# Designs tried in a protein design run: designed miniproteins, single chains, continued (3). Part 31

Each design is a single chain, and the fold is of that chain. pLDDT is the mean over its residues in the fold that is shown.

## One batch from the design tools (miniprotein)

Design m9115
Fold by ESMFold2-Fast:
Formats: C-alpha cells, sequence, structure tokens
Structure m9115 (fold): chain A 71 residues (1-71)
C-alpha cells in the first residue's frame, strides 16, 4: 500500500524531529490516495494541520491513526 508506506515514512520522520520531511511525506500520501474522503486522508490532513501549528505530539497521534486506517 503506497499510502500506508508514505504515512509510515511521515511518522518515522516526525518521531525523529524531521518535520519538513514528515510534511513532505504526508503530502506524498495525500497525492497517492485514491479516495480523498477516506478516514486515512482526513486523519493525514489533521496531522499536517497539527505540524503547521507546532503541535508535534498531536501530529504523531493523527499519523498513527491515519496509518492504521490506511492498513
Amino acid sequence: EEVARALEGALDAAKQGKYIEAAVMIHVALSLAEDPESEAVKLARQALTALNEGNVDEAIKYLEKALEAAR
């Protein structure tokens, strides 16, 4: 699953403090998604919003939920 793989990369990057890489990987996941209204896509967008607001802990939680929804 290409979306799940991109979300895994985003989660790993966020946990390592690589927030620019994490944001790029979330954008990749969003671009690969077949259904823009899927739960995984909605959660990934919430993770992006949290990263943009500097709320890293919230972003990680949304990425974990997005990854589970994409599997």
Scores: mean pLDDT 81

Design m9117
Fold by ESMFold2-Fast:
Structure m9117 (fold): chain A 99 residues (1-99)
Amino acid sequence: MLKLEAEELLALGRMALSLGLYDLAIEKFEEAIKLAEKAGDLRTLAAALRALGEAYLKQGKYEEAIEYYERALEAARKAGDEELVKAAEEALKEVKEKK
């Protein structure tokens, strides 16, 4: 049950992010993170953490973006999801090149 709610919040956050509504996106991603942690859903947790990092990156908050991408990478590794690991590593590399 919590997993489906977290995935729905992640989708809403990504929609807000695509519309430039960064504060709303952050709020939805933080809610998704909390629910994914309660559910033990490491895959949704990794995706939500990476999305939150993307929201901070778009606001020019590079230190916060790095922090959340590193947390996303750790969650993805624990989940054993190679696609999420690669996505987090690529995001972390990109933000470090911009800083």
Scores: mean pLDDT 85

Design m9118
Fold by ESMFold2-Fast:
Structure m9118 (fold): chain A 78 residues (1-78)
Amino acid sequence: NAQLEADIYLALLEIMLAIAKIDLKHGVPVSPEEAERLRKRADELVKKIEEIGTPDQVAEARKIAEELRKVLDELVEK
């Protein structure tokens, strides 16, 4: 079931965002290299959802990924 797979990919994006927000709240930095790997993984998950998901799932995936990018930009070590 492609829609079920899209929901799983959405759950993974939500988990990634939740972890990043927790790290930001607690002042736990991430290296620029780790941030870039997380951005790439998020992009891959969004692409998978874009291929198999409903319009609502695609919209949610893009929203989560955009929020994750903003959090990662704040979290990156200087």
Scores: mean pLDDT 87

Design m9119
Fold by ESMFold2-Fast:
Structure m9119 (fold): chain A 70 residues (1-70)
Amino acid sequence: MEEKQKLLEEIERLVRKAFEEGPEAVRRAIQQIDQLARQHKDIQDLLLRIRDLVAELSEKLEKAKEEAEA
């Protein structure tokens, strides 16, 4: 049980850092979450939902940057 909490904490750190680094880093984070979901069948549904949320947030950020005058 504690190991799963540490895994979720690591995923949270990975996602936060990726959003700080940019969209390319976010895409890599999504791929890493997908790999973790394949390895952790017990929480696979949760990890896949997190992946989908990260992808949606990434699309919204990319659209927001496009709408911002560059």
Scores: mean pLDDT 77

Design m9120
Fold by ESMFold2-Fast:
Structure m9120 (fold): chain A 91 residues (1-91)
Amino acid sequence: MSPEELLKKYEEKMKEADKLAKEAGEAIRKGDYEKALELLKKALEKAREAVELAREYAELTGDESKLKEAERALKLLEGHIEKVEKLLAEQ
């Protein structure tokens, strides 16, 4: 895959993850923690795909900026999942 194709796929996966995280935030506001957890886990999967694409991009170009961005998004989603799981366990 060319660096341009990797970047386009990376941007697509990050956009998909952001959309799912936004939908999860809406579910949290409504008190639907089970739905929020499902959406956050889907967002996490998209972020993992973005990390792999960004890793390939970094290997081809030497630009690690996208990899660092995707890894930060992944860690934030993992933290949100942990918080929602704790809220579910306390109900």
Scores: mean pLDDT 87

Design m9121
Fold by ESMFold2-Fast:
Structure m9121 (fold): chain A 99 residues (1-99)
Amino acid sequence: SADAARFTAAALIIVGDELEGKEPNDVLADAYITYGEGLLETDPEKAVELFRKAVEYAQKAGNKEILAKAYDVLARAYERLGKTDEAEKWRKKSEEVKK
């Protein structure tokens, strides 16, 4: 899946940088979540970067469901890095959105 992850990253960079504000923001959020999940075991620091981008796009989309998911995976990535306080902050944000 390394080739698939690299291909997805290239596509997201092109779409995110060149078509910002025109493409479906929730689709971009889902794509960043999927790519980040693929890196969670091998490169959790990179996964945090990708999940932060997912949060940005989910917020622009105004989609509470994908935003809550983005916060959940970001919290999980911080847990993998041993940053428990950061993980707790993002999990709390996910709970606040899910109401």
Scores: mean pLDDT 77

Design m9122
Fold by ESMFold2-Fast:
Structure m9122 (fold): chain A 55 residues (1-55)
Amino acid sequence: AARVAEMVARSAQLRTDAEKLAEEAARSPDNRRKELIEQLQGLVREAEQLDAEAR
């Protein structure tokens, strides 16, 4: 369904953004790493909610 395709696309975008933040966090100083981890956790949570709803 179109609704499922939209959710999958949005989830994929959030996961891509989270992966980029994770890469930056891995190469960042501890204080920046914490901020980036908090941001990527938020994106991953949103992606998981979309995945669950799409199922």
Scores: mean pLDDT 80

Design m9124
Fold by ESMFold2-Fast:
Structure m9124 (fold): chain A 98 residues (1-98)
Amino acid sequence: ADEDLQKGIEYLRKGDFEKAEEYFNKALEKDPNNADAYTNLGILYLVKGDFEKAKEYFKKALEIDPKNSRAIGLLSALEYDPLAARLMLETVLKNPVK
């Protein structure tokens, strides 16, 4: 489960959105309650500019894990200013800080 999630995140950071979505979906096939996979699908769609799908995935993550701080923060940012949330996230993905 986590291995597919990790690969999805790697492809997301590389800008390979097709492979990122494939690996997040593989993570969900193994564990349908993987809140982190839904959170990362939300991030993927936010970066693609599909704000409605991004909201749906963040809400699904919160249905599974109401304390998922990343999903809470990203959903709040997206509802406040979708364009600023997208631009900030694109900057982080291009220049990842560990």
Scores: mean pLDDT 81

Design m9125
Fold by ESMFold2-Fast:
Order: sequence, then C-alpha cells, then structure tokens
Structure m9125 (fold): chain A 60 residues (1-60)
Amino acid sequence: MFTMEQLAKEAGLDAVPAFGSSGEDVKKLEELVGYPGEIDGVLDGKLAKAIADYLAKHAG
C-alpha cells in the first residue's frame, strides 16, 4: 500500500513492519487503525485488512 510509510510515521515507527512481524511496533499500528480485536502485537491477516480499510478511508 502506497500510504504505509505515512501510517508508520504516524505510529512513530522508523519503517513499515513486514507481514508476520510482532512486537510493540505492531501494537502501535493496531491502536492507530482502531483494530476491533485484541491488541496482540501480531501483523496477521486481520490486522492487514484493518490497515487496508483505514488507508482506504483516509485516501478519500
């Protein structure tokens, strides 16, 4: 997604986390996009969908 770098900056990250990554950086993304499930710190398919939905909403 072409806006992932902007999303990472908003979350305070140095780089976009890779799919399957885990940790505090992923938790920041879950909070930023308003992830509807548990904040588990894993970039799985559910979080990837939530990120895509967030980016689509903010792209206009």
Scores: mean pLDDT 72

Design m9126
Fold by ESMFold2-Fast:
Structure m9126 (fold): chain A 71 residues (1-71)
Amino acid sequence: DELEAAEAAFRAAAGEASRKHPDVGGYYLKTLEAIRAGNREEVDENIAKLGELSPEAAAQARRLADVYEAA
């Protein structure tokens, strides 16, 4: 399942990043909510904020957003 794999990868990357940046958890949840709502503007804004804390978490969030758009 491509969606399940993308969600798991984003969760793992955010979990790793949260060890250095506790604020990542909040941005992880906001990004998930924006992706699930299909709000492209909020997705882009939250991924930009994630990228300031963790480029890896931001990359996995973009992958998850792309999978949701394709579904």
Scores: mean pLDDT 84

Design m9127
Fold by ESMFold2-Fast:
Formats: sequence, structure tokens, C-alpha cells
Structure m9127 (fold): chain A 73 residues (1-73)
Amino acid sequence: SIADQFYALLTALMGPARAQAVVDGIHDAFRDGTPITHIVNGVRAMLRDVPNATDAQIQQAIDLVRQYYQSVS
């Protein structure tokens, strides 16, 4: 699933525990009706602080978040 792909990418970048916390936070944001632009900006800012995260990986994560949002909305 798109959710599984997103979790796998985050796990590769930051490990499973932090990846799970991020996924849980995104689920809470979707449930609470947080605008997708705020979620995307939060994910981008977080990933820019991850050591060795490439611009391509950041863009892939953003694309997966948008696809995930479309799948649950």
C-alpha cells in the first residue's frame, strides 16, 4: 500500500521507532482535518533535519504523503 511504502521510506531514513511516531502523527493530522499543505510542510521540514536525506528522498516522501492523503480522503 501507499502507507506501507511511506513507512518503509521513513524507516530507511530515521529507523522504525521514529518512522512509526511520524506515521501516527500524520494519521492524527488527517483525522483532525489538518490542511494537506501544513502536513506536507511539516514532513519537508522534518526530513530536511534528517542527516543524509537527499532532495530526491524528500520529494518521494512528499509525493507518498499526497498519495496517502488522496487514498484516505
Scores: mean pLDDT 84

Design m9128
Fold by ESMFold2-Fast:
Structure m9128 (fold): chain A 59 residues (1-59)
Amino acid sequence: MTPEELILKAVEAFKKGDYRTAKKYAEEALKVNPDNPQAKALLKEIYRKLGEEEKAEKL
């Protein structure tokens, strides 16, 4: 699965409020391409929604 497909799935889950599923797909996208700015930005927002601001700031 491409990083773009993983990001799309993460965005869909995020829009539905399923932050756990969104986190899973965003983390998988970063495993494929660690420098992907879209995946990093999305994962920061997911961490903020989960109350993990410290983890968001480290991305």
Scores: mean pLDDT 78

Design m9129
Fold by ESMFold2-Fast:
Structure m9129 (fold): chain A 117 residues (1-117)
Amino acid sequence: SAELEARRRELAAAIEGLRDTARAAVAASAADEAAGRELVESAKQTALAAGALAAAAGRLGTPEEARALAAELLAALDDAGALLAEGPVAAYAQAALDAAKAAVEAAAAEVVARLEA
């Protein structure tokens, strides 16, 4: 549906923002608190977008589509995490990335459950 397509585009934009912020944080320095805060905020926005996807569950079509979207999201969060793998900023942002991954997994499980109901 058009609304599902809009949700996917919003989520893709949030993920791209997270990747860009992660790259900037790595480039800026391990001591850059501002870069760390931007990454945490981007991770929170990704979690919120995943929650919005769960709320749109009835428009996803199939459990397979929901699982595919969740896998795409988790892969993008893993890619962002890899960019931070070494340095103090990585430790600062890791909790936010882990929370975003948990939110995606929870949203995917809820969507799949609703579509299989």
Scores: mean pLDDT 63

Design m9130
Fold by ESMFold2-Fast:
Structure m9130 (fold): chain A 76 residues (1-76)
Amino acid sequence: MKRELLEKAYELLDEAIKLVDEANQTTDPEKRLELYRKAIELYNEAKELFKEAGIEVDPNDSLENVKEKVREALEA
């Protein structure tokens, strides 16, 4: 069960990072805001899964760094 939570969190972080990348490539400010909003929602869901799995995450960390920490926990 803990591993399943971390795997889902990793997938959510990967999707959030993809949305941020898409937002940075768009010239439409409304589309950019929508993509960032979706990324934030996915990240917040991932944070809840981290909490349930007992993994502490720094709120000031980048999405990429948080994703890497989850990957390390999955390999442990």
Scores: mean pLDDT 76

Design m9131
Fold by ESMFold2-Fast:
Structure m9131 (fold): chain A 58 residues (1-58)
Amino acid sequence: NEVKKVAEEAYKLAKEGKIEEAAKLAGEFGSKSKDADKGQYVSLAAVQGADERVEKER
């Protein structure tokens, strides 16, 4: 399942502090996909990872 795999990768990258890489991955997948829902799913995974990263940074 391509969408899940890309979403998990974006989430991990963002959670590890590689936010720019996660955002690029999500953006590229969203632009490539004709399904806005799939692109949004990957983008939300990256946002979730980044949000958890920020909370733990403290």
Scores: mean pLDDT 72

Design m9132
Fold by ESMFold2-Fast:
Structure m9132 (fold): chain A 89 residues (1-89)
Amino acid sequence: SEARKRGERAARLLRELARLAEERGDPETAARLRELAERYARTELSLEEARAITQRLADRLQPLWEENPGTPEAEERLLEERIRLLAEL
């Protein structure tokens, strides 16, 4: 139950990140994040797997956000959700 709830929360956060990536002009990253969101929603993931995926996403997305600034609201949401996701995992 807890793993399922964690997966559903992670899926929601990943969908938010996907929307931000698309808004910033990176549809490939957005598609990848949506694929991961579906996986999180359907599968019970170990805590270690969830942390590893989150860390890779954070490392990969940071340069993109620095090169392609979006709206201030989108940037704030990205930072909040990234911090929140890392804290929950």
Scores: mean pLDDT 63

Design m9133
Fold by ESMFold2-Fast:
Structure m9133 (fold): chain A 70 residues (1-70)
Amino acid sequence: SLEEEIARARQKELAGTATPEEGKIYLASLYPQIEAALARLRDALTPDEVAQMERFLEYAKKLLEEFEKR
């Protein structure tokens, strides 16, 4: 399952043994935290910072959808 892949990827990333693919899974798993941070901090961020965070969220969402199809 995706949840098991995320858990494995997180453990390996924290141990410094993650492959690039596992690192991407872990990074994408931070989507909810980044989305929540953007919602909370939007008015304190510059337009460029907001745009960068929104691009990351789109990337992370697509990456997670790709992993779910496996």
Scores: mean pLDDT 79

Design m9134
Fold by ESMFold2-Fast:
Structure m9134 (fold): chain A 76 residues (1-76)
Amino acid sequence: SEDYEKKLEELEETIEEALKLVEEGKPEEAYKLLEEKFEELKKLFEQTMPPEALKELEELKKKALEKMKEIAEKKK
């Protein structure tokens, strides 16, 4: 759906912003930004989307957190 595609696009933009914040040495701001966006989308998806969409959301969150951790470790 149009709303679903738009929300995924917003999520990808938020992930990119979070990764940039980690590169800039602001991992706490990055984690907060990412967590707030995932919590918002999880609540929306639980009400409007099939379970498969929630699984995809959780997978995207895991990948984003792993990437952020890798960037933070390289900066040390």
Scores: mean pLDDT 77

Design m9136
Fold by ESMFold2-Fast:
Structure m9136 (fold): chain A 85 residues (1-85)
Amino acid sequence: DSLFPFTNGLHEINSEEEEIELLTKIPGVDRATARNIVNYIKENPDILLGSVADLEKIPGVDRATAQRIVDFLRDPLSYVDELKD
């Protein structure tokens, strides 16, 4: 339980870094592309993360990368080392 040490802004920054690192686990997603994805979602909260066409609107995201993002969001555990064993 957090008390007062974190502001919404600081917590959001930490959340962004976690999202960026998680997205970089997707093949074809570099840190720069991951940051573009996070920023685009924040600016466009109505974006359908399950839509390849909507994800393709993000700078640096092509159709193949968008499909991998959709697949990751549907089954993120498939990209965790524990499930590979």
Scores: mean pLDDT 65

Design m9137
Fold by ESMFold2-Fast:
Structure m9137 (fold): chain A 69 residues (1-69)
Amino acid sequence: SMAEIEELIKEAEELLEKLGEVAPEVVYRNAQRELKEAIEEAKKMPPEEAIKLLKKVIDNLRKALELYG
């Protein structure tokens, strides 16, 4: 659903903000770009595929936070 997609985007944005506090600027900028691209791609996908894409981005952000936080 759109509500689920909106909550996943919000979660990813919150994780990106936390990454910006702990990660080198290059890592943060790359993650920011990847999230922006994923959000734009998600708009062009069926909701099920958009949810899978956003969950993958969230998983990658969580792994980055484990590495740098």
Scores: mean pLDDT 88

Design m9138
Fold by ESMFold2-Fast:
Structure m9138 (fold): chain A 100 residues (1-100)
Amino acid sequence: MDVEEAEKLIRQAKLALENGDYKKAIELAEKALELGKNSPEIQAKAYRVLGEAYRAMGDYEKAAEAYEKAAEYYKSLGKDEEAELLKEEAKLYRKLAEEK
């Protein structure tokens, strides 16, 4: 039940991102994190949505933190290619946040 509800919230968060409603995407993703607290797959997906929302808002520090957490969960799931990609994105946004 909670995992199914969390998956639904992640889908709704992705739709909010597509519509440019970044605040709604963040709220939905945070709710998915709470419902899916014991699910590494839900944690990975929700943190990725948070990273995308913060990136779109120009909050590169929070985007990097979210992508780093998503990468850790994808790695724990054996999704090494996805984890590596998100780790590289996090590194890029860390550099953009420093802007020097």
Scores: mean pLDDT 87

Design m9139
Fold by ESMFold2-Fast:
Structure m9139 (fold): chain A 72 residues (1-72)
Amino acid sequence: SKTALEGGILLGIGLIALGVAKVTGYDPSLYKKALELGKKALELFKKAGDKKGVKEAEEVIKEAQKGLQKGQ
């Protein structure tokens, strides 16, 4: 599905942003980008019925939110 592929691409970019944020010491801008991309990926995976993609996107959202809480 094109929708699932688009979700996977956004999830991948979000995971890279999350990883860079963790390595660089909790940059809030990178955590915000990971959160944005994770939310968009979640919507796409829900539309595609991709349960595995939904769980992965929810984990990215959760980890990005945790990073943002540490930066506050």
Scores: mean pLDDT 83

Design m9140
Fold by ESMFold2-Fast:
Structure m9140 (fold): chain A 71 residues (1-71)
Amino acid sequence: SAEEAVERAGNLIVRAISLASRGRLEEARKELEEAERYIKEAQKAGAPQSDLDGLRKGLAEARRVLEEAEK
């Protein structure tokens, strides 16, 4: 369902930030790739635009944390 995909994507983003902050960069990348897949599934399933916008902002922040941790 759209709601399940939104929840899964959100949880993956939070976990990716935690993993990146702990130097577990490969695991963080895998979680972000999975989060992107769930965001696409949520969009296909008709998730509210506010939920999709929130997930995309979270994804951008997680990517920023990962990029900073890699340097």
Scores: mean pLDDT 87

Design m9141
Fold by ESMFold2-Fast:
Structure m9141 (fold): chain A 75 residues (1-75)
Amino acid sequence: LTPEQEVALTAAMAIIMASVVKLTAEKEGDKETAEKADKLIDEAAAAEAAGDKEAAEKVLEEAKKLLKEYMEKQK
């Protein structure tokens, strides 16, 4: 992968994970979690636009943590 493709893929993964959390949280009326997920989607898109690999990787890790915490909370 080129650096540009790597940033785009990383950002896309973060957006997908955050979108899953957002959609589920909205369905359950969890406004706080939905807002956190929405912020991560915005941050991932900004990192991709800037070509910032470190920012994209950070947002992906935060999206993974949010998804994990949300899934644990639902169990």
Scores: mean pLDDT 82

Design m9142
Fold by ESMFold2-Fast:
Parts: structure tokens; C-alpha cells; sequence
Structure m9142 (fold): chain A 74 residues (1-74)
């Protein structure tokens, strides 16, 4: 069946897309919550502080915080 043939390609693409879409959407939501609840988290991470110096980097920080939070809860 097509499912078996496309399974490998579709599974890899779906994993990447699922990780990107779910992680980015959830990361933005969770990251925003984490940033609001724990603004000091940015200060605790030198890397995040550097990113947060720019408005563009601050958005990335929120995504990173959300991704970390989601993975930590596993």
C-alpha cells in the first residue's frame, strides 16, 4: 500500500513538521508563560540573556524556554 511506501518519507516529514509546528506553537505559548512566571530564567542563562538583548532574539528566547519546559516535563 501507499501507506507503507510513504510511511518512511511521511513519518520523517511529519516528525519534522510536527516537531516544528507543535514545538513552535507550544513553545511560544509555554515560553510566554515561563517568561511571565520566571523572567529570572533569562538572567540565569547567559545564552538567553544575549538573545534577549534584541527584540528578535527575545522571541527566540520565548521559543527556547517553551521547548526546554516541554522537554523537562517529560
Amino acid sequence: REEEKKKEEKEKEEEIEKENKENKEQAKKVGKEVYEKYPDLIEQSPYLRELAKTKEGLEEVKEILGIIQLRQEE
Scores: mean pLDDT 66

Design m9143
Fold by ESMFold2-Fast:
Structure m9143 (fold): chain A 85 residues (1-85)
Amino acid sequence: SRINELLAGMQDSLSQMLKDMDAKLETQAAELKELFREIAKLRPSVSELVEQMVKKLEEMIASKDPHERGKLLSEVAGLLRQILE
């Protein structure tokens, strides 16, 4: 049926989006780690927060679960907000 054809196409598109997201997360995490280390150089007082952010990004890269990755990124954003206070 036409509905089944559309659903199959949507599933293929979603699978590709998830693969693209995974690849982008790995690349962006590497870039963010470098930026976080530069922040620690400029403000040594936040080095412990930066260390936590880097560890969470490494855990995100190691995880293959999109939900766990989202949770870890949210935690990194929370730590960044502490630095920006």
Scores: mean pLDDT 76

Design m9144
Fold by ESMFold2-Fast:
Structure m9144 (fold): chain A 70 residues (1-70)
Amino acid sequence: AAEKAKELLEEAKKLKEEGEKLLEEGRKLLEEAEAADPVDKKKLLEGIALILRGIGLIREAEILLKKALE
C-alpha cells in the first residue's frame, strides 16, 4: 500500500538528516584537527568515526528509499 511507502520515505528522511549532521560534525573536527599544531590526533580519529557513522546512516536511508520505490 502507498502508506507503507510513505512510512519508509519518512524513516529514510530521518536517517539521511542524522547522517548528514554526523558528516558535518566529523568534517569540522577534521578541519580543527588539521589546523592544530601539532595535528590533534584525538580530534582526527573522532572526526573519522563520525564520518563513518554518517555514511552508514545515509546508506541505510538509501536502502529504505529503494524499498519504498519497489
Scores: mean pLDDT 83

Design m9145
Fold by ESMFold2-Fast:
Structure m9145 (fold): chain A 70 residues (1-70)
Amino acid sequence: SLEELKKEIEELLKKAEEAIKKGDIKTASRYLQEARKLIEKLKELDEELAEEFEKRMNELQHKAVRLLTS
């Protein structure tokens, strides 16, 4: 369902954020990769909601990249 998909994406993004805070970029990348796949599925059901999650995912990806380049 849409609600289950939304909840799963939220959990993946939260886990990615926690991994980034711990400096575990490999684990963060895996969670972000999984979230991306679910967001692509969500785009077919609710493009506006998917765009909102995509912004959050991109923000976390930028934070992870900065840790690798600092």
Scores: mean pLDDT 84

Design m9147
Fold by ESMFold2-Fast:
Structure m9147 (fold): chain A 62 residues (1-62)
Amino acid sequence: SQDEVLERVGRLLDEALRRLREGDREGALRVLKEIERLAEQLPPDDQEVVRAAVELLRRELA
């Protein structure tokens, strides 16, 4: 189940990047919030990596 969550997080990160490239900042932000919610189901090490990626993308939205 954690592998399935991590795979879903990967797909959502790709979606967030696509939305950012298209100029859909609000859509990208919504996807990042969903990623953060899903990351709570991951082990601490994986959660840290995912949150770091979200922070990096969030800086592009600021």
Scores: mean pLDDT 83

Design m9148
Fold by ESMFold2-Fast:
Structure m9148 (fold): chain A 82 residues (1-82)
Amino acid sequence: SLEEKIKELEKKIEEKEEELKKLKEELKKKMEELRSLPEDAPLSKILSLIGEILRLIGEILDLEKEIEELKKELEELKKKLE
């Protein structure tokens, strides 16, 4: 039913928002790790952390877009109940 689709979509959005929160916390930790590296840190370690940070930023941006699209779909489904 349409009501079941709405509930399923709301749950999916909630799960994606929790995933986004965890990714943002992981990004914060990696940025803090990069900032705390000693001046004599190997370039390989610096580049590895930068790579992880860039990957996390990409995942966050993709997930934010998915959540926005799901929220638009939810709004359209709710309009069909009117």
Scores: mean pLDDT 87

Design m9149
Fold by ESMFold2-Fast:
Structure m9149 (fold): chain A 60 residues (1-60)
Amino acid sequence: APFLARALVDLPRTSPDDLALREGELVRVLEEVDDEHVLAESLATGERGLVPKSALERVA
């Protein structure tokens, strides 16, 4: 099931598939793409993209 996570660091968009995030920004994790990346949606902007799992902290 989708869950909430918080960005641990600022993440610039380095490829077209990436989600740009600011440290502390909340995202909804939609699915796991691979062992290192998730597909997430920014709660602030509604944009979707790939985020490294290591850059996210799961929240309730």
Scores: mean pLDDT 82

Design m9150
Fold by ESMFold2-Fast:
Structure m9150 (fold): chain A 87 residues (1-87)
Amino acid sequence: STEELVKAVLDEMRKLGGLDVDKIIEIVKQLNAKPEDYGPILEAIYRYYLEELKLDEKTARVRVRGIGYALGVPQEVVDEAIERAKK
């Protein structure tokens, strides 16, 4: 399920310290996520950066956009995920 994929990504990010974008991309690719899973995954990663790592919004946005781009996620989907995370 999407919720299980989100949990798996967050668990690995917490284990790795969450700042290694290349490792996060590798983890998401290995989990066999479907296109519909990417929005929720990127939303959760953005919240993790703001709430757990206390990064500023601009830094978190740049990192999440980079992850989305590397995963082949459309920019519109990435930006919608970021906006959902702010609510």
Scores: mean pLDDT 84

